Designed miniproteins, single chains, continued (2). Designs and how they scored, part 40

Each design is a single chain, and the fold is of that chain. pLDDT is the mean over its residues in the fold that is shown.

## One batch from the design tools (miniprotein)

Design m5451
Fold by ESMFold2-Fast:
Structure m5451 (fold): chain A 85 residues (1-85)
Amino acid sequence: SKAEKLFQEGKFEEAVKEYEKLLDSPDPAVRRRAVNMLIAIANRTDDKSVLELVKKALEKALTDPDPEIQALAREGLKIVEEKLK
């Protein structure tokens, strides 16, 4: 996918934008993958501008109807908020 290619190329800001779009997918497996990849980006960068974009995308995922996606987003936000200190 375009998001995966951007991630592999280290284009994290663009990758976050593409994964955030995938949070609107009707397929919960696609949305779960997007949240996991947003967390992976957060773990691979200390760039605060990228981390703020990840935070915004994960806050959107907190409102997902899938309780597993909500739980993943909550755990991801803990990681991002710790890195933004």
Scores: mean pLDDT 89

Design m5452
Fold by ESMFold2-Fast:
Structure m5452 (fold): chain A 66 residues (1-66)
Amino acid sequence: MSELDVARAALAATRAGAGVAGARGFLARVTNPEAREAARRALEAAEAGDQKAAIEAMERAVAALS
């Protein structure tokens, strides 16, 4: 499974309302520093209940790997 596949799965989970689990799964498997920073912002937003900010941050994480 590539880092980009993991990132796409995390984005799908975030869009489905499982943003905390998605971002944690991303951070456990992806090593790219730019993508990890975006995923940390996604985790913070998801933990705060900000679904829109979590999705936007995870989309940035996927873009960093594309």
Scores: mean pLDDT 83

Design m5453
Fold by ESMFold2-Fast:
Structure m5453 (fold): chain A 70 residues (1-70)
Amino acid sequence: EPSKRQRNVALVLGVLREAQARGRELSAGEIARRTGLPKSTVSTVLRELEEKGIVERRRRGRTTLYRLAP
């Protein structure tokens, strides 16, 4: 059975894949709203995925946007 951590990672990746299919990048707050996870949990997952090279981030003004790495 997947752990809570593995389930949270799968939810975040699923939302990022749907956004990519629509040509969109998402903020941590938007990912939190779409997954139903706390923003702190989403931020932790995104950091881990960025460290692994699975997700990349960019700044747009005061907002940080996330997408799947190519």
Scores: mean pLDDT 84

Design m5455
Fold by ESMFold2-Fast:
Structure m5455 (fold): chain A 68 residues (1-68)
Amino acid sequence: SEEEIKKLQEEIKKKYEELLKTKSKEDADAFLEGLKRLAEEVAKQYKLSEETLELALRIGEHEVKKIL
């Protein structure tokens, strides 16, 4: 649902911001890259639509741009 997507976006953003403050930009970027790879793997495993994968990738990119 839209509410579940929004909650996931907020949690990802919070974790990225936490990593920027407590570790480094390199660690924060590695977290997002790992999350992207996990999303691709989950999409393949559960036969999710290409639209769902594209939406997940767009969400990740949008949240990164909001922090920068």
Scores: mean pLDDT 67

Design m5456
Fold by ESMFold2-Fast:
Structure m5456 (fold): chain A 55 residues (1-55)
Amino acid sequence: MRQYRLTIRDLDTGAVETRTVSEADLPAAVLAAAQRAVALQQTEGRRVEIDVEPL
């Protein structure tokens, strides 16, 4: 099964979180990351970058 690297970068703090996720889990992982990014933007005005790359 193909694996992907999911990178979540906080553009205001410089904090970076990386996860390796399987192809089957990727849609759920991306959705969860996007929902968290939207919540942070709405509550704290923080910007988050989400990158997905195949391994």
Scores: mean pLDDT 81

Design m5457
Fold by ESMFold2-Fast:
Structure m5457 (fold): chain A 73 residues (1-73)
Amino acid sequence: SISKKIEEVEKKVEEFEKNNKNKTEILKFALELLKKLAEEVLADPSASEEEKKVAEELLKKIEEELKKLKEKE
């Protein structure tokens, strides 16, 4: 399930936050993990149409957020 994979990403982000207090670095780390997750779902021929649609929407949002972070550098 994509929801379980998102939960795994959330746990990894929480572990990263324990050792890093920079909000921008935490956000970049989280966005990179979510991007990888979305790409994996889109590349999976066994993924449902609904899961792929959620992954596409997530990927678009991630790319917009990453672009905003890059423009503010």
Scores: mean pLDDT 78

Design m5458
Fold by ESMFold2-Fast:
Structure m5458 (fold): chain A 83 residues (1-83)
Amino acid sequence: LEAEALTYVQQGILAAKNGDIEKAIEYLKKALELAKKLPETEEVKEAIKYLEKAIEAAKKGDIEKAIEHAEKAAELLKKKLKL
């Protein structure tokens, strides 16, 4: 679950960088769904907020903000995976 959530965030970032915004939103939504199933640690709660911000930025066409927020979510999920 943790590794799958991180993988979908990374796929969303890659899709956004390639200009495939619909795929980026799809992957980030899958990451969000998986992240919500993780234990409610501080890092997971913050990752969920950044995923929601990334999805909203992508929907508004703010791709730079979408990537920035998604990368922050990926960092938070990586910290959770280290234990």
Scores: mean pLDDT 81

Design m5459
Fold by ESMFold2-Fast:
Structure m5459 (fold): chain A 79 residues (1-79)
Amino acid sequence: MEEEIEKLIEEAEKYSQKARQALVNGDYETAIEYFKKAIELYEKALELARKAGNDTLVEFLERVIKVLKERLKWAEEKL
């Protein structure tokens, strides 16, 4: 479970980086797609963290998801 959560976080981070790169390039549509993918992966990691009873990781993931959702909303408002 811990290894599975870590892999999901690593994959989510890669999509988050791709989303940020798309924003730098002014490609808001691509950024939105990658932010949505990153959020999906973090939400999956959050579900596993909750099942594991890892409250510290749950709080961390909830915070990361909140920030990404704010960035997604900002990018959507630029279309």
Scores: mean pLDDT 87

Design m5460
Fold by ESMFold2-Fast:
Structure m5460 (fold): chain A 75 residues (1-75)
Amino acid sequence: MLTPLQRSILAELYQEGPLSARELAEILRVSQSTVSRNLKALEKQGLVARDPKTGKYSLTPAGREEAERVLAELA
């Protein structure tokens, strides 16, 4: 199951994305290194993808489905 921080990252990317690790760190008020580690874990799970030109992360189709489930649980 996803950690609370990973769920928050997916929710922010759904609502505000695409976002860089720095922008996510500012929004979530955690260190950029913590966000980067969790983004790499989500990327390995196929839930997010990084644009090498912008450095920003966006949801994959699977990540969008997961983010929608997270947001439904928060409503």
Scores: mean pLDDT 84

Design m5461
Fold by ESMFold2-Fast:
Structure m5461 (fold): chain A 108 residues (1-108)
Amino acid sequence: KEGAAKLAEDYARNAIYLAKQGKPEQAIKFAEEGIKLAEGVSDKARANAYSALAFAYVKLGKPEEAIRYAEKAIELDPNNKNAWRSLALAYEKLGDTEKAEEYRKKAE
């Protein structure tokens, strides 16, 4: 079970990397695999996978989907800084600068 959590973390990390490299569609696939691996194993690893999925959707230009997945990550782990960053970026893309700044502070 510990091995499955580590694999989920690796998939989440690779998803973030792929999204940063302009490959958000591949990032989504990696994040989804991370979620599957973490399910029933670790809420923290599952939150990290959901936060990676949210970031991938931000990069894909789908901020509303990004918000949904970032909220799932925060529900599982309220201390997930990447999820708060993805919320801030998504609200920035929607033009909600007040919410973007609020969530940016929570990512500290």
Scores: mean pLDDT 88

Design m5462
Fold by ESMFold2-Fast:
Structure m5462 (fold): chain A 75 residues (1-75)
Amino acid sequence: SEELEAARELGLRLIDEAERYRANGQTVKADYLIDLVDALLEELAKEHPSLQPEYERIKALPVDERLRAARELLS
């Protein structure tokens, strides 16, 4: 759906920006965006229960691995 495509594009942009802030040592801004990515994935998993196991797996990962796994899920 167009709504799902828009959500994926938003998630990928948030991940790109979070990685940029982390690379520049802006950890507070990066952490805020990482929280937004997690919230987006949680909402997508609620709307698409087939994504729930993958969301639970990603949630348990360290932050750098979490961003990579979130990118894979949204791609």
Scores: mean pLDDT 83

Design m5463
Fold by ESMFold2-Fast:
Structure m5463 (fold): chain A 86 residues (1-86)
Amino acid sequence: FSPELEAEIDLALLEMIAAVAKIAGKLSVEEAERMVELAERVARLGSPEQLERAAEALEKAAEYAESEEARELLLETARRLRELAE
């Protein structure tokens, strides 16, 4: 796979986790940690546009985080992705 295609797959997983969190009304710490791992892969392989989309997915998921720790982790990761996309 090309790096951008790998990033697109990871991004699709991020967007799916965020959508499921919205439907469930909650996101566990384990789910948040998984999202950070996917976002870090997108940061290494993805285009600026893909980094912005990943940040948006993390920000949406943070609204449903079951703990303050998970919320802050997602928001800090999203902030770093937006900085890298510049």
Scores: mean pLDDT 86

Design m5464
Fold by ESMFold2-Fast:
Structure m5464 (fold): chain A 71 residues (1-71)
Amino acid sequence: LPPLDRTIDVPSDASMEEIAARLEAAEAEAAAAGVELRLTFRTINPESGQEVDIPGEVVREMIEAARKAER
């Protein structure tokens, strides 16, 4: 079966918890469908004003790093 391809638009001021919730929802949807998830987060780079596509794996790493920094 083809992978589930999802693009999530995220404002630059979105919280890590909001981003994590969207990631987990996409993972749950792919699991329910029995397919691999290919996830892309789309945001605006605040320094350049350009649209940036970030792979879901990178976003997950960022969430885990942020949670480690809070501990």
Scores: mean pLDDT 76

Design m5465
Fold by ESMFold2-Fast:
Parts: sequence; structure tokens; C-alpha cells
Structure m5465 (fold): chain A 55 residues (1-55)
Amino acid sequence: QQAFDDALRKAAEAYKAGNVEEAVKIARDGLPQAGASPELADSVAKAIERAAKEK
């Protein structure tokens, strides 16, 4: 499942760059294409949004 890990890494890179919207989009678009369920992709996207609001 290297495609899944690669998508998560790209989302994390966007988040570190301060681009939360891009990180959320990468998670929502990249994770389903890597074989993740839509529910898992949505959960990861929401976690990124919450982390950004908390800090």
C-alpha cells in the first residue's frame, strides 16, 4: 500500500507549507485513488482541518 503512504506524505508536506486547503484536497482525492475507503479519506481530511484550527 505504498500509494496510500505516498498520498499521506504529500498531504503532510502541504500542511507543513501552511496550505491546509491543499492538504485536505490531497487527502480527499489521493487516498481514494490509493484504495482507501471514502470514509477513511473524509476522516483524514477532517483530522487535518481540526489540527489546523487547534494551532
Scores: mean pLDDT 76

Design m5466
Fold by ESMFold2-Fast:
Structure m5466 (fold): chain A 61 residues (1-61)
Amino acid sequence: MTPEEKIEELTRKALEALRQGNAQEAADYLIKAMKLAVEAGMDDLYERVVEEFAREAQRLA
């Protein structure tokens, strides 16, 4: 699995956990996705992950 594919999987899991009301699990997946994106030098993907999570969190608030 490529770093990009793994980041996408972790992001999907974070968003799903957030929708289910599991804030801690969502945060854990988000942190893993962000860390992997930084380590892989994928700054654009890092920004996208943070933005998607922030939008979903705002929608659910």
Scores: mean pLDDT 82

Design m5467
Fold by ESMFold2-Fast:
Structure m5467 (fold): chain A 98 residues (1-98)
Amino acid sequence: SGEEEIELLRESLRLEQKAKELESESDPELYERVLRLEEEALRAIALGDFDRVDAIVAELERIRAEARERGDRGVELLTESVLLQFKVLAATRGYTLP
């Protein structure tokens, strides 16, 4: 529903803001990797290449788990923000993310 999509986008924006506040305390290589994976997934969603989106989501879930284990809160929150954004955008294309 449109209301649920708006709530997910609001949560994504909140998580992104918190991640930006923690960027200087984060692993810069992992932080930049998440941003690159975001760009790749946005292109894949635009092209309807959902097999590639699924592969990128799986990689982001691995990065999130690793960041959580390391206590890298900035990378964890950035990854969660990106995954919520993809869920909304993929749904607008008729695809449900796992």
Scores: mean pLDDT 85

Design m5468
Fold by ESMFold2-Fast:
Structure m5468 (fold): chain A 92 residues (1-92)
Amino acid sequence: GLGASRAAINAMITAMKDGGEVSVSQSGDTVTIKGKNMGDDGIKAFEDAAETARKSGATATLKKEGDTVTLTISGLSARGLAGVVLSAIGLE
């Protein structure tokens, strides 16, 4: 269901509270969320989001590249995608 979208939103909020920078991009049914300069809580939230997305039937991958953690989620419903994008636009 909606678990993947909720987990992605929670990961973005946690990363920002952890002092990180968050960016979101969308291509088709795929959402890419990048967290930069996150602490341990932000990184764990991204890992938890990837696992929650997989358990919800979505495809999720997590990449750690230097100071950046990239979470890619595919197979979200149009409503789920809109929720993630709107949440990201609402973040500073």
Scores: mean pLDDT 73

Design m5469
Fold by ESMFold2-Fast:
Structure m5469 (fold): chain A 85 residues (1-85)
Amino acid sequence: SMEEEKEALKNLILAAKTMLTQSESIQRDMALNMIWRLRELIEKSKDEKIKQAYEEMRKVLDEGVASGDLPKAFEEVIKIAEEAL
C-alpha cells in the first residue's frame, strides 16, 4: 500500500542518517544491503513516483559504492526519500 511504501521511505531515511556517523566499512556493508532492499521495493512498488525515488536511490548508492563517496551517497538518498514522502 501507499502507507507501507511511505514507511519504507522513512526506514531508508533513518538507515542513511544513522550511516553518516559510522565507519567506511559499516557504510559500505549498509549501502550494499540498501541496494538489495531497493531492488525488492522497485519490483513490488505500484506507485510510479515512489518507484522512481527507489530507482534514483539505488543509482546513487551504486555510484557511492563504486566511487567510495558513501557519505555523499547517503545524503543524496535522504534528500530523494524526503522529496518522495
Scores: mean pLDDT 86

Design m5470
Fold by ESMFold2-Fast:
Structure m5470 (fold): chain A 114 residues (1-114)
Amino acid sequence: SPEALELALEVTRLMGEVLNLALEMEREDPERYRPVVELAAEGNELAVRITEAIANKAPKEEILELIEEALRKVEELKRKIEEVTTPENEETAKKMLELLEKAEEKLEELKKLV
């Protein structure tokens, strides 16, 4: 559906913004932020796969499995961000968490449409 495709594209955009913020922080502290970058990249790849599956009219079960995997990845990424947050990076961490909360809401809405 057009609405499902729009939601999937919004999730991809939000995950891309999280990845960009994670990459900026990795430049300043590579050891601390490399795990965040890796999880954000995996989440972005899942968002792209969901968009492709919807565009190609893949079976509902396949799309739902990708959404569930993306939701698990968002939770893992949120946990990792909280784990590595310091006073110096707190503002950036809060922005990433807000973007991830929006992505999670969009994924839950998408799950209802497929």
Scores: mean pLDDT 90

Design m5471
Fold by ESMFold2-Fast:
Structure m5471 (fold): chain A 58 residues (1-58)
Amino acid sequence: NDANEILKALKELMKKRKISSEELVERILNNDPEIIKELEKLGVDPEKAREFLLSLSK
C-alpha cells in the first residue's frame, strides 16, 4: 500500500492549488479530470488514491 506516496501527493496538490483537504477529497471522489490529471503527473494512480481516501472514510 503506497499510502505515504499518496499522502505526499495530496499535500503537494493542496499547496499547489491552494484548496482545502475536504475540497481535494471531494474532487478526487467525484473523478474531477483536472485533479486526476495532476495526480497522474505526480506519479500517483488515481484509483489507488480513491481507494486510500475511501479506506479513511469507512
Scores: mean pLDDT 78

Design m5472
Fold by ESMFold2-Fast:
Structure m5472 (fold): chain A 71 residues (1-71)
Amino acid sequence: MTKEKLEAAGVDYGYFKKLAKEAGLSDEVRQAIADALATEAERYGKVDKETVRTLITVAKRGLEASREARA
């Protein structure tokens, strides 16, 4: 599932998996990022490593901000 989408987008699955694990992202969040990367690749071509790293970081920050917005 996620691996196939990322590889189709030109993304190294091992690199993605390592970053997502280091960021403490759940399987659901990892899937959402993979879907976003696949959508970017469909619209604008292949996605680079910098984009992968940025989206993982933004997703982590977004989860933190979402928790804080309800406090």
Scores: mean pLDDT 73

Design m5473
Fold by ESMFold2-Fast:
Structure m5473 (fold): chain A 55 residues (1-55)
Amino acid sequence: EEELAKFLRDLRKKILEEVKKSTPEEAGRIVYKFQEALDALRRGELEKALEILKS
């Protein structure tokens, strides 16, 4: 659906921007966080994925 497509597009932008401004160590944490969000999304848990990204 449209909401999911927009969420994924925004997620890609967020990953890129956060990695650009982070240190190597922080970049590792960011990647882990986004993988957790993607796993939640794969289970259909959009709300949980958003909470992970906000933290």
Scores: mean pLDDT 72

Design m5474
Fold by ESMFold2-Fast:
Structure m5474 (fold): chain A 55 residues (1-55)
Amino acid sequence: SPLRERIEEVLARIRELLARYNATTDPAERAALQAEIDRLVRELLALEAELRAAE
């Protein structure tokens, strides 16, 4: 399913950004990473809602 593939890609990206967030000591980089993670989490919730509507 294209929806399931996009969900897997978003989850992989969130994991990558969380690893970077935990590794950095720069507050500005942490703020930027947190904003990107928050955006991806919102996208994930929208994709999961689409998947539920299709099933």
Scores: mean pLDDT 87

Design m5475
Fold by ESMFold2-Fast:
Structure m5475 (fold): chain A 60 residues (1-60)
Amino acid sequence: ADALYAQGQRYYAAGDYLAAARAYREAVELLSRELGPEDPRVREAGRNLARAQEAAAATQ
């Protein structure tokens, strides 16, 4: 789970917002199953997913 979240951050920093959104989505799904949906890491991954989706929409 943490590896997918870190990969999403790397894609976002590189400007690959579609790849970042995909990685963050997978991280949210896995972290929610492991830690529960109320965990701060799940909430942070969800916020980063939303930001990546907005950035992807703005560039495409």
Scores: mean pLDDT 79

Design m5476
Fold by ESMFold2-Fast:
Structure m5476 (fold): chain A 61 residues (1-61)
Amino acid sequence: SKEEEIEKLLEEFAEELKKLGLSDAEVRLYVDLLRHEIRTHNLSVEELREMIERALEQIRA
């Protein structure tokens, strides 16, 4: 389902943030921000994937 794909993407995002050295509190903050965006803008799985990729690129820079 769409919900299962979203949860999978958010879990993968959290794992990538942890690999970048973010604290558990920082990881929770970023995941909560994406959950808010999903609810507020009714994001598709594809739109969420693009948002995650851009966020990770910016954090890595």
Scores: mean pLDDT 85

Design m5477
Fold by ESMFold2-Fast:
Structure m5477 (fold): chain A 65 residues (1-65)
Amino acid sequence: SVTEKVGIAISMIGLAIEYGGYSIEFKGDEITAYLDTDPETGEKAEKELKKFAEEKGYKFTVKRL
């Protein structure tokens, strides 16, 4: 639902601000994260973003710059 997507968006935006260098796109039931950060920070962020997305039943995809 839109309400669920808004909740996920707020959580992921918060994470993106904390880790910096992220863009997050929502398309239907798919969430795409664009990462432009160091490998260690990227792996940590990817795990957290994937966890939030999958817990809500969304498909998660990462694209690295």
Scores: mean pLDDT 71

Design m5478
Fold by ESMFold2-Fast:
Structure m5478 (fold): chain A 64 residues (1-64)
Amino acid sequence: DNRELADEAGVLLALGEYERAKEILLKIPGVTEEEAEEVVKLAKEGRLEEAVEKILELVKRGEE
């Protein structure tokens, strides 16, 4: 379930577990390594809300 992967990645980003979060993001269909790195960069910059919004956009794209 892509929504479950999104939730798991979001929790890992909030905990500062960036490598684990990136691994989970790459399991979402259609997510590229570049897009996963953009999400991690947002979280590292303290922009966790924007990082989560980006994950949800990637999930929605993969479901369409």
Scores: mean pLDDT 83

Design m5479
Fold by ESMFold2-Fast:
Structure m5479 (fold): chain A 58 residues (1-58)
Amino acid sequence: EEKLKKAIELLNENPDLSPEEIAKEAGISVETAKAIKELKKQGYTEEEILKLIPYLVS
């Protein structure tokens, strides 16, 4: 949860960060970072992303 919040904050600060950079900084998988970036691009809120990610990534 805290790691996912960190990833979302990193994207809020710099939307151009690669999934690999987000994954390294937040301590999550690249797949999770890609999913967060895609959901944020689709207009999902932070709370929605935090709720959805556990179901989208293994």
Scores: mean pLDDT 78

Design m5480
Fold by ESMFold2-Fast:
Structure m5480 (fold): chain A 76 residues (1-76)
Amino acid sequence: MEDLEKGRKALDQGKYEEAVKYFEKAIEKDPNNAEAWRLLGAAYYLLGEKDKAIEYFKKANEIKPDPLVQKLIEAA
């Protein structure tokens, strides 16, 4: 949970590479955390890594189907 919160703060500060590191740590601790996968996708999207963003959004949607996440996959 702490790594997920630190990642969100890094995103808010525009520190996208730092956010990626925290979300990766959150996923290492809980690979079934759909929110961590979604936020990792968002961080990669903001870094311009659209293909990686789509991959991670798909992983989030596999764990917990979400119409908003599905729209993000289709829009990227």
Scores: mean pLDDT 82

Design m5481
Fold by ESMFold2-Fast:
Structure m5481 (fold): chain A 95 residues (1-95)
Amino acid sequence: LEERIKKDPKDVKALVQLGFQLSRQGKLEEAAKLYEKAIELEPKDGTTLLNLGVVYFELGKYEKAIEYYEKAAKLGPKSVSDQAKENLEKAKKKL
């Protein structure tokens, strides 16, 4: 994945996959940066927006998590939208 990104920094699929792997390793700030790059390239990817929201929630950045959950709820397919709405309610309770 890192090799793919070095050869093509706009490889959105590689950015998302590496972001997911880093988030699973607890490297949340690094994961957020990769997801943010992916969203700059594909701003309507509801699944990536949801994943970025989750990373910000885990970082305790609840206002940012809310922003990305709201975007994911609007732009994602029904399953992503439903999950984003549930996560949004949980994040709002933290404020």
Scores: mean pLDDT 83

Design m5482
Fold by ESMFold2-Fast:
Structure m5482 (fold): chain A 61 residues (1-61)
Amino acid sequence: MEARERAREAIKQALEKDPTVPLDKLVEIARQAGLTEEEARRLALEVQSEYYKKLFDELKA
């Protein structure tokens, strides 16, 4: 769980710094935080979706 939390935070920071970061880069970041490549890919997709939703929520809804 801690490795997953670390990966999630790192992905969030990468997206906030550059929203156009390619998915494979996000997967690499998550994998370096301790996740397997498969888990990293799934988490990267989830966090990317959450980021867009959060961005819209922060601006309007």
Scores: mean pLDDT 77

Design m5483
Fold by ESMFold2-Fast:
Structure m5483 (fold): chain A 91 residues (1-91)
Amino acid sequence: KATTYLVAAGIHLAAADFLLVQAEKSPLEERKKLLEEAIDHYRQAIEDAQKAIENDTDPETIASAQRILDRANEGLTRAEEELKKVEEELK
């Protein structure tokens, strides 16, 4: 059911956003781990949001999934850039 994918996408987005905030407050080694976890959650949010769009014809559900998809893509880009910075500092 598309609603199940939408709910899963929202949970993964919220988890990823929380992990990004935690990473900012953490020392480099812990920050790397939290950013890697955030990236995984953003990727899951993207996948679940795409499945919600593919499995529903309801415009409201599609619009909600598209917002999650857009936010997850923005978060993923940010998390990947921050991870690159952390990896350079750990060299």
Scores: mean pLDDT 86

Design m5484
Fold by ESMFold2-Fast:
Structure m5484 (fold): chain A 69 residues (1-69)
Amino acid sequence: SSAAAVEAGIKAVEENLALTKKSLQESAERYTKKYKDDPELVQQYLERAEHAIRLAEEAAARRIKALRA
């Protein structure tokens, strides 16, 4: 691929990751407000959301590495 095509691909991966993180953050904020009287339930949800973000970051890193190869 040309350098421009690789850069565009990386940018798309980074933008998709940012949207995924924003969506998960907004969902976490809504869940925290909805279940404000159940801190244990909120904590379990936040831990799952953090795990989902980590998996998305790892997947994005692998895609970026592949695009640079």
Scores: mean pLDDT 88

Design m5485
Fold by ESMFold2-Fast:
Structure m5485 (fold): chain A 69 residues (1-69)
Amino acid sequence: SQLRQQEIDILKQIAGLSDEEAEKILALPTPQQRANAIIDLLEEKGVSPEEAVRRASEALQRIQQLRQG
């Protein structure tokens, strides 16, 4: 759906994830699980814990706004 593509694009632009990584994150059932998975992926890529948390929070907040508005 168009909404799904917008959510993928947000994760790609803000968190720097691939399409496949973004789809795996969005398949997770809770916001907390999605946040933890983004942080883990970014840390594996060499992103600092502080920056990983910032990007995860920003991306998920934007997705929440998209889903609610």
Scores: mean pLDDT 85

Design m5486
Fold by ESMFold2-Fast:
Structure m5486 (fold): chain A 58 residues (1-58)
Amino acid sequence: SIYADLLKKDTGLSDEQLQEIIELIKQGKYEEAIELLKKKGGLSDRQARSALEALEKE
């Protein structure tokens, strides 16, 4: 999706790292997805939660 591409551009996450995060979200593992966004994407807790919400929107 367009948001996933923008997130990669803003954070420097690899395609593989972003795919892992999306898979965690699909499995309902939100805290694990947030932790990866923070550790690999360099996002704050607030930014990671915002990114999670955007990635899970229909």
Scores: mean pLDDT 80

Design m5487
Fold by ESMFold2-Fast:
Structure m5487 (fold): chain A 74 residues (1-74)
Amino acid sequence: SKAQQNLDALVSAMEEGGSFLSDQTRQQILDIISQTPQITPQQARDLGREAARRGMTEQQVIDLVRQRADELKK
C-alpha cells in the first residue's frame, strides 16, 4: 500500500542515518500515514532524514509526522 511505501521510505532514511525505530513507534507512524493519503514517499524520506540528522527521539519523530500530516490534510 502507499502508506506502507511511505513508512518504508521514512524508516530506510532513518536507518541510513544510524537511527532505529521500535515496532511500536513504526505502528504509530503507520497509523498516522494511513490517514494522510497526501503524503508522498519523497516527503516521508525527507522526514526520516531530518529526524536522523537531528537525533530525534521516537516520540519527537511521531510528533513531527503528526504535525506534517495535519499540514497536508487539505
Scores: mean pLDDT 85

Design m5488
Fold by ESMFold2-Fast:
Structure m5488 (fold): chain A 73 residues (1-73)
Amino acid sequence: SMAEELRKRALELAREAGRAAAEGDAQTANSYGREAIELVESIPGASPEEIEELKEEIQRTALEAFAETVRAQ
């Protein structure tokens, strides 16, 4: 479904944001993070509660990618 594709893309952007942040690239991290949030907010028919849950998943995913990247350095 379109919702599943948008969620998948948002999570991919969240991972890229976390990695960029870990590498000190704040501009790229902010850009990817913003795009991820915009994608989940654009999901047709999603409730405010579902959007908030997806935003939490994005934040968690970015933090996990950040931690993994820092540990690999």
Scores: mean pLDDT 87

